# Designed miniproteins, single chains, continued (4): the designs that were tried, part 66

Each design is a single chain, and the fold is of that chain. pLDDT is the mean over its residues in the fold that is shown.

## One batch from the design tools (miniprotein)

Design m14265
Fold by ESMFold2-Fast:
Structure m14265 (fold): chain A 60 residues (1-60)
Amino acid sequence: SGREKAAEIGAENLKKTGTDILSEEEAREIAKALGVSERAVLEALRRFGGSGSGALRALD
């Protein structure tokens, strides 16, 4: 599912960088996976200080 793919992107970022903070490129891939607008993911990230886990909870 798109939600599983979005969670995988977040987990891979955490594994690579040691932080939950997502880049714009990762936000675009999450938007594609969830079938939502890139703007919606970027707005959620802004609300949660770049936190991928926070943004994914908000987009649920």
Scores: mean pLDDT 77

Design m14266
Fold by ESMFold2-Fast:
Structure m14266 (fold): chain A 97 residues (1-97)
Amino acid sequence: DEGSTYIMNNDYTKASDTFLEEGLKNKDVNLLLASYLTALLGGDGEKASEAFEKAVQLALEQKDASSLDVLAVLYERLHRYDEAKKLRALSEKLRQE
């Protein structure tokens, strides 16, 4: 799709912006996750943080523990264990509701 085209051209900033807009419009956590990942690949920590926060907020609103688990796995692969632990705690709390 449109975001994938920008990734192939190594335009991570444009890909991140496109995924963020589509994710918010369609209330799709996976598109917000794609925005977060492409912002990280592009070196834009501010955009990555914004997309991440919106993905977590939407996943919580939708009670989507699986999306929080995916984000936690990503953080573990980046050796960001504190962030991963926080997301796993949020996912666990949702499952206990």
Scores: mean pLDDT 79

Design m14267
Fold by ESMFold2-Fast:
Structure m14267 (fold): chain A 71 residues (1-71)
Amino acid sequence: EEEALQQRLEQLRQRVAEIQKLGEEGIRQLQALAARLDRLAATAPPAEAVVYRQMRQIVLDALAALRAAGL
């Protein structure tokens, strides 16, 4: 169970890193993904909502990094 969660978070980090390479288009995709994860966290059972909030934080951190780089 914990191994599956770590795998999901690692896969998300890899996908986010690929999206970051898309520049302005990547910012739009990450914003859409963050909004989707926020909605999923609001409607999911508590255990699943924790996972979606962690995934959303990864996406928000990536957006902050792109904004800091002037994108």
Scores: mean pLDDT 80

Design m14268
Fold by ESMFold2-Fast:
Structure m14268 (fold): chain A 74 residues (1-74)
Amino acid sequence: MAEEIPATLTVESAGGTVTVDAVLLVYADGRQELAGISDEDFAAIRAATAGSSSARVTLTLKDTGETFSGVAPL
């Protein structure tokens, strides 16, 4: 069983900023997984991050407005 939490993923890099819809899956044992991103949105993220070694990633939960951010290696 997984809890499905609607979220927005924002990716910031030298090539620009991309915001996509996503779903945070929270499993009963506390594991978390990001899902619900379309192939088109992944292509947009790859295009915006092209040539970058890292990107700032921010996940915003739609229900609570809670945000989680970090730097993702590319």
Scores: mean pLDDT 78

Design m14269
Fold by ESMFold2-Fast:
Structure m14269 (fold): chain A 89 residues (1-89)
Amino acid sequence: TEALREQGKAYAAKGDEAEAAGKYLEAAEYYAQAALLYKAAGDYEEALEYLRRSIEATVKALEKAGKLELAEKAREEGEKYLAELEKKA
C-alpha cells in the first residue's frame, strides 16, 4: 500500500533526525515504526534495514546511559533475531 510506504519513509526520516541529534531512544522508536510500516506494505528489505537500525539505536541509547552489559546483550539478541528473519525471507 502506497500510504503505508509513505508513512514508513516519514518515520524513517524522523529516526534519522533523532539519531543525528543523539536522541537514540526516539530514533529506535521511529525506526521500529518504519520497519512495521514497510513490512505491512510488503517492502521486506526496507523493513529489515530499519529493524536493524532500531536495534543499533537501542544499543547506542544503552551505551550512552552507561548500561554496557545490557547494550551487549541487546546487540547479541538483536543480531540473532535479524538473522532468523533473514533466513525466513
Scores: mean pLDDT 86

Design m14270
Fold by ESMFold2-Fast:
Structure m14270 (fold): chain A 89 residues (1-89)
Amino acid sequence: DVDAALAGYQALMDSLEQAEKERKKLRENYEKAWKDGATPEQIEKLRKEIEEAEKRVASLQAAMDAFAPGYQRALEEVRRRLEELLKKL
């Protein structure tokens, strides 16, 4: 299913973008907490959250790499359908 392949890859791209934004926000919160004199407990919690966010990013990148061939085949099918449509005009 071409639509499913395109939607699946888009969903992975959106998830990766969100995960990267979360990682960035957590790193910014870590820097701010350090400057604001946050407790060691707060700093450790943020560090663990950053580690989890980095693992999520890595997992999503791996999923995209695995999905990329299916996405490329879907793009080729869309191109084929457009060429057939143009021949009818």
Scores: mean pLDDT 82

Design m14271
Fold by ESMFold2-Fast:
Structure m14271 (fold): chain A 81 residues (1-81)
Amino acid sequence: DKEEFEKKLEENKELVEKFTRVAREEMRRLYEQSVELLKKAVDTAIAHLRAKRQQAGEFEQQTIDGMIKAIEEVYKEVLEE
């Protein structure tokens, strides 16, 4: 039902937020080592998530889309440093 969906969506947002923080830390570490390593890691992670999305249900697809967006936004943030 809608209430159950809203609760799952909120849990999903918390999961994506936590994922974003971890991704930011790891991307900063990679950037300090090599921009090439960061780029490769980002490309690999997005490709992996897109592959997983193909087998995912509607709700899981929304989570994956959120994770991909988070990776893309953090990548921009790190590159602008």
Scores: mean pLDDT 80

Design m14272
Fold by ESMFold2-Fast:
Structure m14272 (fold): chain A 99 residues (1-99)
Amino acid sequence: AAAALQFANNGQYDLAEAAVKSALKKDPNSALAHTARATLYFLQGKYDLAQKELDTALKLDPKSPEPHLEFATLLALKKRYNEAVKEYEEALKLDPSIK
């Protein structure tokens, strides 16, 4: 997941997607791998696909703060500010070190 995000930040989306596919092949229920794929879709402007991956990640691990943070960002981009605030608050509740 961390390696996939590093590849995405450098514009190497093919390598990032390969890393996510490898992780999901080993563990199809990896909330972390689904969150990484959501980030890749988000960076490519594929917001509906990003939301589906975040929904999957949240169902697999509702206590992970990262999917809530990313969903808050996606909702804010869609101008759904009240929903974005709630997701951000849930992320902060799960990890108070997030600023």
Scores: mean pLDDT 77

Design m14273
Fold by ESMFold2-Fast:
Structure m14273 (fold): chain A 84 residues (1-84)
Amino acid sequence: MDFDAELERFVKEFDKYSEKEKKILVTSLFNPLLPPEEYLRALEALSDIKLSDETINEIRKRIEPFAPKEVMEAFDKLIEKQKE
Protein backbone atom coordinates (compact mmCIF):
# COMPACT_ATOMS: atom_id res chain seq x y z
CA MET A 1 0.00 0.00 0.00
CA ASP A 2 2.74 2.50 0.93
CA PHE A 3 4.60 1.75 -2.32
CA ASP A 4 1.56 2.72 -4.43
CA ALA A 5 1.09 5.96 -2.44
CA GLU A 6 4.78 6.90 -2.78
CA LEU A 7 4.75 5.99 -6.50
CA GLU A 8 1.70 8.23 -7.09
CA ARG A 9 3.38 11.09 -5.18
CA PHE A 10 6.62 10.70 -7.18
CA VAL A 11 4.70 10.67 -10.49
CA LYS A 12 2.70 13.78 -9.47
CA GLU A 13 5.87 15.71 -8.56
CA PHE A 14 8.06 14.20 -11.32
CA ASP A 15 8.31 17.44 -13.36
CA LYS A 16 9.90 19.18 -10.33
CA TYR A 17 13.01 16.96 -10.61
CA SER A 18 16.08 17.42 -12.81
CA GLU A 19 16.74 14.86 -15.57
CA LYS A 20 19.46 13.29 -13.39
CA GLU A 21 17.11 13.06 -10.39
CA LYS A 22 14.33 11.64 -12.63
CA LYS A 23 16.73 8.92 -13.83
CA ILE A 24 17.74 8.01 -10.25
CA LEU A 25 14.10 8.01 -9.08
CA VAL A 26 12.90 5.84 -11.98
CA THR A 27 15.75 3.32 -11.67
CA SER A 28 15.21 3.02 -7.87
CA LEU A 29 11.62 1.83 -8.59
CA PHE A 30 13.11 -1.29 -10.25
CA ASN A 31 15.00 -2.64 -7.23
CA PRO A 32 15.51 -6.48 -7.41
CA LEU A 33 14.29 -6.68 -3.77
CA LEU A 34 10.78 -5.68 -4.94
CA PRO A 35 8.23 -8.29 -6.09
CA PRO A 36 7.48 -8.33 -9.88
CA GLU A 37 3.95 -6.98 -9.27
CA GLU A 38 5.45 -3.67 -8.07
CA TYR A 39 7.41 -3.36 -11.35
CA LEU A 40 4.13 -3.63 -13.28
CA ARG A 41 2.62 -0.84 -11.15
CA ALA A 42 5.71 1.34 -11.61
CA LEU A 43 5.69 0.84 -15.41
CA GLU A 44 1.96 1.66 -15.59
CA ALA A 45 2.41 4.86 -13.53
CA LEU A 46 5.42 5.93 -15.63
CA SER A 47 3.46 5.42 -18.89
CA ASP A 48 1.83 8.86 -18.35
CA ILE A 49 5.24 10.59 -18.03
CA LYS A 50 7.58 11.67 -20.84
CA LEU A 51 10.86 9.79 -20.24
CA SER A 52 14.26 10.35 -21.86
CA ASP A 53 15.83 7.56 -23.93
CA GLU A 54 18.61 7.32 -21.32
CA THR A 55 16.05 6.71 -18.54
CA ILE A 56 14.23 4.08 -20.64
CA ASN A 57 17.54 2.28 -21.27
CA GLU A 58 18.36 2.31 -17.53
CA ILE A 59 14.95 0.71 -16.79
CA ARG A 60 15.64 -1.98 -19.41
CA LYS A 61 19.09 -2.69 -17.92
CA ARG A 62 17.58 -3.03 -14.42
CA ILE A 63 14.62 -5.31 -15.27
CA GLU A 64 15.82 -7.44 -18.23
CA PRO A 65 18.06 -9.85 -16.20
CA PHE A 66 15.31 -10.93 -13.74
CA ALA A 67 11.90 -9.65 -14.87
CA PRO A 68 9.15 -12.13 -15.86
CA LYS A 69 7.57 -11.98 -19.36
CA GLU A 70 4.58 -9.95 -18.09
CA VAL A 71 6.88 -7.16 -16.83
CA MET A 72 8.86 -7.15 -20.10
CA GLU A 73 5.60 -6.92 -22.09
CA ALA A 74 4.50 -3.95 -19.94
CA PHE A 75 7.90 -2.32 -20.57
CA ASP A 76 7.47 -2.80 -24.34
CA LYS A 77 4.08 -1.03 -24.10
CA LEU A 78 5.75 1.84 -22.20
CA ILE A 79 8.33 2.20 -25.02
CA GLU A 80 5.55 2.29 -27.64
CA LYS A 81 3.72 5.07 -25.73
CA GLN A 82 6.99 7.05 -25.50
CA LYS A 83 7.39 6.90 -29.32
CA GLU A 84 3.95 8.51 -29.80
Scores: mean pLDDT 71

Design m14274
Fold by ESMFold2-Fast:
Structure m14274 (fold): chain A 77 residues (1-77)
Amino acid sequence: SLQAEIDELRDKAIKALDEGNVEEALKYGRQLAEAAAQSGTDVALAKAGNVIRYAEEKGFTDLAAELRAHLAAAVAA
């Protein structure tokens, strides 16, 4: 299901951030943003937003900014 995909992508993005793997975090973060936008639910969008906030809190400011822009673009499409 799309919800299971969103949860898997969230877990992968968080793991990549915890490991300092910026490339994997960007990859899974972008996929999460796209899946959350496709879902269109407040819960899915909040899950994507929480990962972006977590990236910011860990000091990945540029990554968080890129993911915010990608999520906004995906929601607008």
Scores: mean pLDDT 88

Design m14275
Fold by ESMFold2-Fast:
Structure m14275 (fold): chain A 70 residues (1-70)
Amino acid sequence: SETAAVIEEARAYVERHPNADVAAVLPYVRVLNASKSLDDAEKAKALLFLTLDASGPGDKTPLLEELAKA
């Protein structure tokens, strides 16, 4: 599915970049949250936790705001 493809793309990015840029991942999370489906919201939440864990130093506020919406 399109949702699965977006998650895998973001996962691959995070794996290649241990200090992943929050701004690079944020658009994917926003698209997943905007879908309003229960499955998409849970997938976005899981991706947010993975990204928070893998991300380097910097302002993670946008990711936390998206997590609050999920």
Scores: mean pLDDT 62

Design m14276
Fold by ESMFold2-Fast:
Structure m14276 (fold): chain A 94 residues (1-94)
Amino acid sequence: SELEELKKELLERAKEISERGYEFGLEVAEMLRAGASDEELEAFLRERIAEHPFTKEEQIAFTLVMTVAALESGLLDESLIPAIRKGVEKIEKA
């Protein structure tokens, strides 16, 4: 339940900060779940950044969505949940 609560909080926060960054993050997360190669991911990122350079808000929202994807894939351990929560609080105050 801690993981599911954090995932929901991060996704809602990302969407509030930048809907564009949130949607871009969801697209990359879906590519990762589908098993996209490093080359496919790099090509996608290059194309998107060339068309629209990331704003600060878009970068933050994207990073929050990628954090959720990393937690879901087990790349980030659930023991990091308190540290992630603290990091989000600091970003909100900065």
Scores: mean pLDDT 78

Design m14277
Fold by ESMFold2-Fast:
Structure m14277 (fold): chain A 94 residues (1-94)
Amino acid sequence: LTAEEYQELLASTTIEDLEKRSREIHERILARHPDAEVKEIDVSNLSPEEAREVGLEAAAGMVAGEEAYLIKGDNKRNALIILSIIEGVVDAAA
């Protein structure tokens, strides 16, 4: 995504849409790995760099079948960063 495309996505995406995407990915991982540890990511107080690192770590745990993550908190930018990383990595690994 370009910076302009990212800003357009951020402006058009609601926190409810991001929570729905988080639940869909979470359900998909648990369907494949019922014993995966359920964890939450609080997006409220992360920097964009921290959000990227958290997203990569979460994606790794999810593709390993060890962890399933749900997003919480009120920061659309961080939620979008984390979910875009998780979705991209999980979809590539499927």
Scores: mean pLDDT 78

Design m14278
Fold by ESMFold2-Fast:
Structure m14278 (fold): chain A 75 residues (1-75)
Amino acid sequence: MEEEVKKAIESKDPKLMKEVTKKVGEKLGLPEELIELGGELAELAAEVAQQGSSEAAEEKRETGLALKKKIEAIE
């Protein structure tokens, strides 16, 4: 599992980051809704890191903030 996390981070693959984040959430016993939101947030973060452009990063940041608000509502 930890090796899968490291591989996902090194590859910067958004889909792999999403899958690994969901698996970590499941193993920690988090609510399914939080696992799904966490996966989406990880995917967005990886996409922003992959693109590297400030304009694309700003658009993705707004979506990330919306997902964070949903996660905070679950807490």
Scores: mean pLDDT 69

Design m14279
Fold by ESMFold2-Fast:
Structure m14279 (fold): chain A 74 residues (1-74)
Amino acid sequence: KALVEKMYDTLKAYYDDVKSDLDPETLAKVEELLNKAEEYIKKGDYQKALQQLITAEALLTTSLAKQITDQKQS
């Protein structure tokens, strides 16, 4: 359970750091997923919180990997 809270804190900090580099659609979707994860954590539903966090991490990783690839090619 502490692992889910740590994952949330880590992803939120990373999101705050990179949010200026995200496209508006990805930004809105990640923010929604993080907000849902926080809600589930507060309710003690760590399984649902983890599902939201995994989805948010996948979106962040995919979006940032795309940006790194574009910079390497340019």
Scores: mean pLDDT 74

Design m14280
Fold by ESMFold2-Fast:
Structure m14280 (fold): chain A 94 residues (1-94)
Amino acid sequence: SKLEEFEKALEELKKEMIEARKAGASPEEILALGLKKIEEIAKKFDLSESLVELMKMMAQILAQEAPSLSDEEFEKALENAKKTLIEEARKEYE
């Protein structure tokens, strides 16, 4: 269930980043939102430093690429990032 709660937290972060983009948030604002939520998730789930660094790196890449992506491409990129992070977290929880 801890892995399931982590997956739900990532899904919520994905939704918040999509809504920020729809509201016209800049890449800097999307990154700031992502980093704030990643720190909250890291503290809640006691994530390893390596997993937190991976999450922050993915957030930076996604925010930087956001202006070049369609809404559909951005949502797909976030879904792919979520799947990668769940696979990495599974190694730590299982």
Scores: mean pLDDT 84

Design m14281
Fold by ESMFold2-Fast:
Structure m14281 (fold): chain A 88 residues (1-88)
Amino acid sequence: NVEELRRAEEEALRVVRENPDDLDGVLERLMKILRELYDKGVITVSEYTAASLSVIGLILDKERGRISVEEVEAELRRMFDDLIEKVK
């Protein structure tokens, strides 16, 4: 499951890097990644909820010009590192 989380992290970072101005599309794809992790049993309901709220907050901050793409990437890495620590 650590391998699944690292693969999801890489996919999430790729989505942000390839589509930095398509915030609606980025949000939809990131939410799909989190839902697939939940459906596979890799993360719990509480972890899925917390991660979903974090992703929504990041996209809203990016839309409002409060953070950069690099900052979104850094926060996504932090989120996935937090998830990995909980499943170790």
Scores: mean pLDDT 85

Design m14282
Fold by ESMFold2-Fast:
Structure m14282 (fold): chain A 68 residues (1-68)
Amino acid sequence: MREELAELARQLSPAARNHLGKAYQAAEDGNVEEARKHFERALALAPPEVQPRLRELGDKMIKEAEEK
């Protein structure tokens, strides 16, 4: 997942990458609400072609954070 996240981040604008990174850090910390908030912002800034993959990755990330 980290490797997929880094690869996907290369296709995003700097602003979208910043939010995606914050979402990932919040998820690792178990802060599901902050992870969702930053992830939704990253998704809104992502190109349409990237959004389906980004949603899939985000769903996995949030689900793992909720299970902790």
Scores: mean pLDDT 77

Design m14283
Fold by ESMFold2-Fast:
Structure m14283 (fold): chain A 90 residues (1-90)
Amino acid sequence: APAPSFQELLDEFVKEISELEDKFQEAVEAKDVEAARKALEEIRKLTEETVKKLRELYPNDEEVQKKAEELEEIVEERIKRGEELVKKVE
């Protein structure tokens, strides 16, 4: 199969991250600290894998590299906020 395009990687990432964010929200509402932390870890792992693929497939595309860096920053901020929510329900 051909390598996924930049847009295909983003579309897959958005779909999977949304499912993981839903799982996180459900776990927080249920006060399931273990499930909430697992969802945050899966969010981080998915982001790291997606960014790695973007960097490997588009090493000479400065715009793609900047978007990958912005994606890492946005997700890390969301994970930090998620960890604070988990602390409130512990």
Scores: mean pLDDT 82

Design m14284
Fold by ESMFold2-Fast:
Structure m14284 (fold): chain A 75 residues (1-75)
Amino acid sequence: LSPEQLELGSKAHSYFLSRDFVGAAKYYLKLGDLLEEEGDLDGAISAYRLAISAAEKGGDEKLKKEAQERLEKLE
């Protein structure tokens, strides 16, 4: 794992634990994008799934769709 991957994942998890689900979704989406760029497709899929779940909890339909579209192209 790169330091950047760890930072994005840590931030996403921190937002999720504090119930800022929209913030969590944004950082999980960024983590998924970074993992995809670095060729970790399994990691990217996992991060996008977490982004979808967080966006649903936060009620952000636009973020949910964005994460779903990214996930669909990898599956």
Scores: mean pLDDT 84

Design m14285
Fold by ESMFold2-Fast:
Structure m14285 (fold): chain A 120 residues (1-120)
Amino acid sequence: SIEEKLKELKKQFKKLAEAVRKAAKKYASEAEVKEIETLLKEGEEKLNEMEKYIEEKNYDKALESLSKFYSTLQELMDLVEETLEKQNAYEELEEIAKLAQEVKDLIQEIEDLIREEKEK
């Protein structure tokens, strides 16, 4: 179900957030850590907004929130990549990129499921 995939997305995003925070603590400046934490919080807020719209069966607003979450994830990954590449932290970057890909795959699955429900 959409609700089950959203719970899975939240769990995978939490795993990504934990890996990002660990790498940021080791390699990032204080300013970069603050910017990363802001993007992580915005991502969490967009996922909570999407959950509300799914519960309300407002699939148009759910897709809008999912799109905003994807944009926030891309901004987060661009910042993380720049930060870790400057420090030659390629092993951590590869692990984080893999976790981010798992999150992106779940975004696509949820988008497809919402679009299927709208066609019923």
Scores: mean pLDDT 89

Design m14286
Fold by ESMFold2-Fast:
Structure m14286 (fold): chain A 81 residues (1-81)
Amino acid sequence: MEEEKEKLKEELDRIGTELAVLIGGKEAEQLIREIAESLGVDPGETGKEAIENAVKAGLEVARKMKELLEKKVEEIREQLR
């Protein structure tokens, strides 16, 4: 259980970093927080807090957040083509 949560947190942090590179740190943080809020998770004050709160809420919530973030990364990349 903890191992799966740590893996998801690491994956979410990596996606967050990728978003920051693509759209800027402030915009990436806002997007991450909005996704957390849409899942009923306390977004906190930073993208890192939003990710931590999503993982703390449960594996299914963390997986949904990962799916939504990966979709956003793909959408942004398509717009850059």
Scores: mean pLDDT 82

Design m14287
Fold by ESMFold2-Fast:
Structure m14287 (fold): chain A 76 residues (1-76)
Amino acid sequence: SAAEEEARLAALEARGDELLATLRRTGDLAAGAAALSELLQELNDLLRATTDPAIAERLRAVMARLVAEWRALLAA
């Protein structure tokens, strides 16, 4: 259902934000790269599975934001 996909999206976004916050504190870029890769794969799997265009747009936005924040960390 859309509600279940929304809940899954929210949980994955929260995991991504917590992961990036942990990386800002620890600086463990190798562990962070692996964990972020797995999270992005889960987000992409949900994107391929969803039939709801609103959920697809939010998934794309979340993925783009997480990648942008990760790139900013690498540039710092």
Scores: mean pLDDT 87

Design m14288
Fold by ESMFold2-Fast:
Structure m14288 (fold): chain A 68 residues (1-68)
Amino acid sequence: MIEEERKRLEEEIDKRVEQARAGTRGTFADLPDEEIEEASEKAVSLTRKTGQRILDERVAQLEAEAAA
């Protein structure tokens, strides 16, 4: 079902967002805390934006395939 796939993708996006935040902190551990937090927030924002676009495209594709 499309709703189940949407939920799976939302959970995957959340997981990737958490990993992006943790990865950024690990990668830039030698930077001041404020810089790490800013970089982490930026990485999270980009990851979430990209994930949402992929989610929307995937849902649209599934709807189109179901209609075909």
Scores: mean pLDDT 78

Design m14289
Fold by ESMFold2-Fast:
Structure m14289 (fold): chain A 99 residues (1-99)
Amino acid sequence: SIADATSDKEKESILKSAEELLKEVEEDPSNATTYAAAGILASELSMGGEDKASEEIRKRLRDIIEKYLKSLPDEKLKEMAEKSTGPFKKMIQKILKEK
């Protein structure tokens, strides 16, 4: 099926913005604002019916952040876990358990 040209351009714009933010997250994974912005764009894609694209962005974000967290000392990870909630806190706890 062919989506309308305006809808396709909007989706392409969101995907481009997400790729730019993913690159920024990869360059500075400590920047929670860039990470959050990329997550919001993934949510917008999901709301627009682009679930597969949303899942791919979320997976790439998780992979980048998990790699970053694994590089941090345990004391820093414990501090981040105390200040975190939900899936992010669980990711930190899993990394701490596996060390």
Scores: mean pLDDT 73

Design m14290
Fold by ESMFold2-Fast:
Structure m14290 (fold): chain A 82 residues (1-82)
Amino acid sequence: TREEREKLAREVFEKEMRTSLEKAGIEIGEEDTLEELLERVAKVSGRDVEEIRKQLEEEIEKFGELSEEELEEVKKRLAELE
């Protein structure tokens, strides 16, 4: 259950980063890894890659702790913000 939620969180964050970079006019490849997306986000935001990576892992851990009801609410909010 927790492992499945963390996996889902990684997929959601990857999709969000791809969408944000595309909206910012940054060209991304389909073969770009999560690490490469983090590097692009760091360049665009002016932040350190390690800082962003740490933040991402903290957010994924939080998703692993969410209840099923909380997870569904997050999914709804993400869909509404797109």
Scores: mean pLDDT 71

Design m14291
Fold by ESMFold2-Fast:
Structure m14291 (fold): chain A 81 residues (1-81)
Amino acid sequence: MPPTREQIRDMMRGMSPEQVEQAIVHLFLELLDQGLLTPEYVRMLWEVARELGHEEAARRAFEALLKQVELPEEVRKVIEE
């Protein structure tokens, strides 16, 4: 089961920007591999990161994922937003 919004918020609150970037990349790849990655989940990850002041770390993580992984069109659109 993917981590909840609350679990992600609690984890990110204690992390450095570098740790947040790595955590987002790792979680994204795990969910993609399991077929559990949805556009709604990506929006939630972005929203939580922005709320905690980790917008730049999240942006770097998503940009890296766009370059390294072939993403479903709906997920790609959310990241490019």
Scores: mean pLDDT 78

Design m14292
Fold by ESMFold2-Fast:
Structure m14292 (fold): chain A 77 residues (1-77)
Amino acid sequence: LEEEAARLTREAVEAEAATLSPEAKEALLEVAEILLSGEPDGSTRAAELYDSLPPEVKAAVHEALGRAQRRTAEALA
């Protein structure tokens, strides 16, 4: 169910955020919140925010999102 998937995704994102620097944690949580908001332009806003990040923060957020997605997929299997 979409509601359960969103909850599990938020939990996975929070777990990954705990391993990051404060800057990367804030960026990851903002990107995830935008994507989980369900707003029509959410993906565009998330992409703009991601593209504005410093290279180190951008790499950390990308890796953390990938790990969170894998954790959510495993939990839903």
Scores: mean pLDDT 78

Design m14293
Fold by ESMFold2-Fast:
Structure m14293 (fold): chain A 68 residues (1-68)
Amino acid sequence: MTVRLSEEEKEEFLKIYEEYKKTKSKEAKDRLMDFLSKVFGEGVKSESEEGQFVMAEYMVKEIKKELE
């Protein structure tokens, strides 16, 4: 799967993901969902919460591989 984000957007996504895991804030969750929607489209918003989390984990792995 191709991650269609700029390098800055990818770094921002990783930062937001870590912030969400640490604080579980609504702001971080909303931003995380926005990034998922940019990559996978609006269908992600209709996905289960578990499915959204799995997609976020997958993106983290793919972004880390591409940035490094």
Scores: mean pLDDT 73

Design m14294
Fold by ESMFold2-Fast:
Structure m14294 (fold): chain A 82 residues (1-82)
Amino acid sequence: KKEKLEKGLKLVDEVRKAYEQSPEATREALQKLIDEFPEIGGAIEYYLELIVKYVEQRDSPEAREKADEVIDKLKEAVEKFG
């Protein structure tokens, strides 16, 4: 289970890095995280929609702050289910 938690935290880090690249990269990273932790997808589907919107508005400092908050929620979910 510790290995699964470590993998999940790496996937969350990939989402954070993908956010700086493109909306497409972010969607792909989020899908990898959901595939590894289906519990996260079910519990926080709304947060996944929000981060995609904020990635599309990534030029806005406010959108970046909100995306960071969503990524922190993903990390909390991984820690809870990992």
Scores: mean pLDDT 72

Design m14295
Fold by ESMFold2-Fast:
Structure m14295 (fold): chain A 72 residues (1-72)
Amino acid sequence: SELADQAARAIARMVRELSAQDPEKAVKTAENAARLTKNPDAIAEHVRQVVPELADEITSAIEKAKKKLEEE
């Protein structure tokens, strides 16, 4: 939905701001958001656009959350 995409964009922006101050917290925030929203693919896509320097680390954390969702 459009609201889900808007939420994913807002999360990616928050992760970008956190990445400058605390990269570990940024990664954990992205992982938790992916799990709680159940929208890991959209969050990963927007993070790649907004935080390219940490995209690989953050997308790895999101993929871990995605696997947990698939096991349920």
Scores: mean pLDDT 77

Design m14296
Fold by ESMFold2-Fast:
Structure m14296 (fold): chain A 117 residues (1-117)
Amino acid sequence: PVVNGDDVFAELAAAGASVLVADDDREELDAIAAALEARGVKVVGRALNGAEAVELALERKPDVVLLDLDMPEMDGLEAARAIREAGLKDTRIIILTKTPTPEVVAAALEAGADAVL
């Protein structure tokens, strides 16, 4: 399912959720983290690639992981699969993409993600 960012940020803030953000674009990563923090969300980690996102998720056990789809080496779908296979079944995973096509949504859900943003 495709979700609205404002609705997700409001839900995360209301829940007092801890969030890990992964994006290979430093400026985009910092912008997303700043937007979350401005809404009262706790950003517990920032990752520049999928492998780092997996490592930080296992170490910090966030409530939510936001994964950019297009990252080099390990993309957001590969990172989502790795997080699930490592046993983090309770962590909510949201894939970030500029083009949430039905094919991207289906692939994200198959990888173990809960939503696409």
Scores: mean pLDDT 81

Design m14297
Fold by ESMFold2-Fast:
Structure m14297 (fold): chain A 87 residues (1-87)
Amino acid sequence: SFLQQVQDILSGMGVDQPLVNVILQTLDNLNIDSQEKLENLTAEDLQRKLGLSQAEAQALTEELNAAKGNLQAVIAVLVEYFKKSLA
């Protein structure tokens, strides 16, 4: 599955299990079951579903767009976002 692919990438990056679980649960709750859906998340989706401010959602969308076409890079952007959110 796509979530298994994401889990394998996160584990390969040395991400700790609690953070892996938060990321996978968030993607599942957002119904992100493909790389295409992940890469096409809008600022409005991020605001509504993750509780981000408009500025935070725009910044995250720009980082995701810069990583588009590289799943490992897209996942790295998510890891950094969730690290900051859980600090």
Scores: mean pLDDT 82

Design m14298
Fold by ESMFold2-Fast:
Structure m14298 (fold): chain A 97 residues (1-97)
Amino acid sequence: MKKLVEYAEKLFEETLKELESKVSKEDLEKVKEAGKKMIEAVKEAKSVEELEEKLDKILGELYDKLSDTPESLLALAEVSAVAQRVIAEAIKLEREK
């Protein structure tokens, strides 16, 4: 779904820009890697349910890789919010079909 991919890319780009000054460079790179995987999941998912499953797995992997700091927890919360917004948009687009 081209519209959902464009939405996810823009949303993640905005989130990365906000996090750039708030989290460590190491955690920012881990968030960038997770974001790339999330965009691929949006491209590959055949249903909203499959998208939710793929995004949950990516978030779990990110949690394991991030540092044990308050800033890392903020980064995880922001990425989780992006995932939820992408899922909400996917549901909206499915209703419009």
Scores: mean pLDDT 82

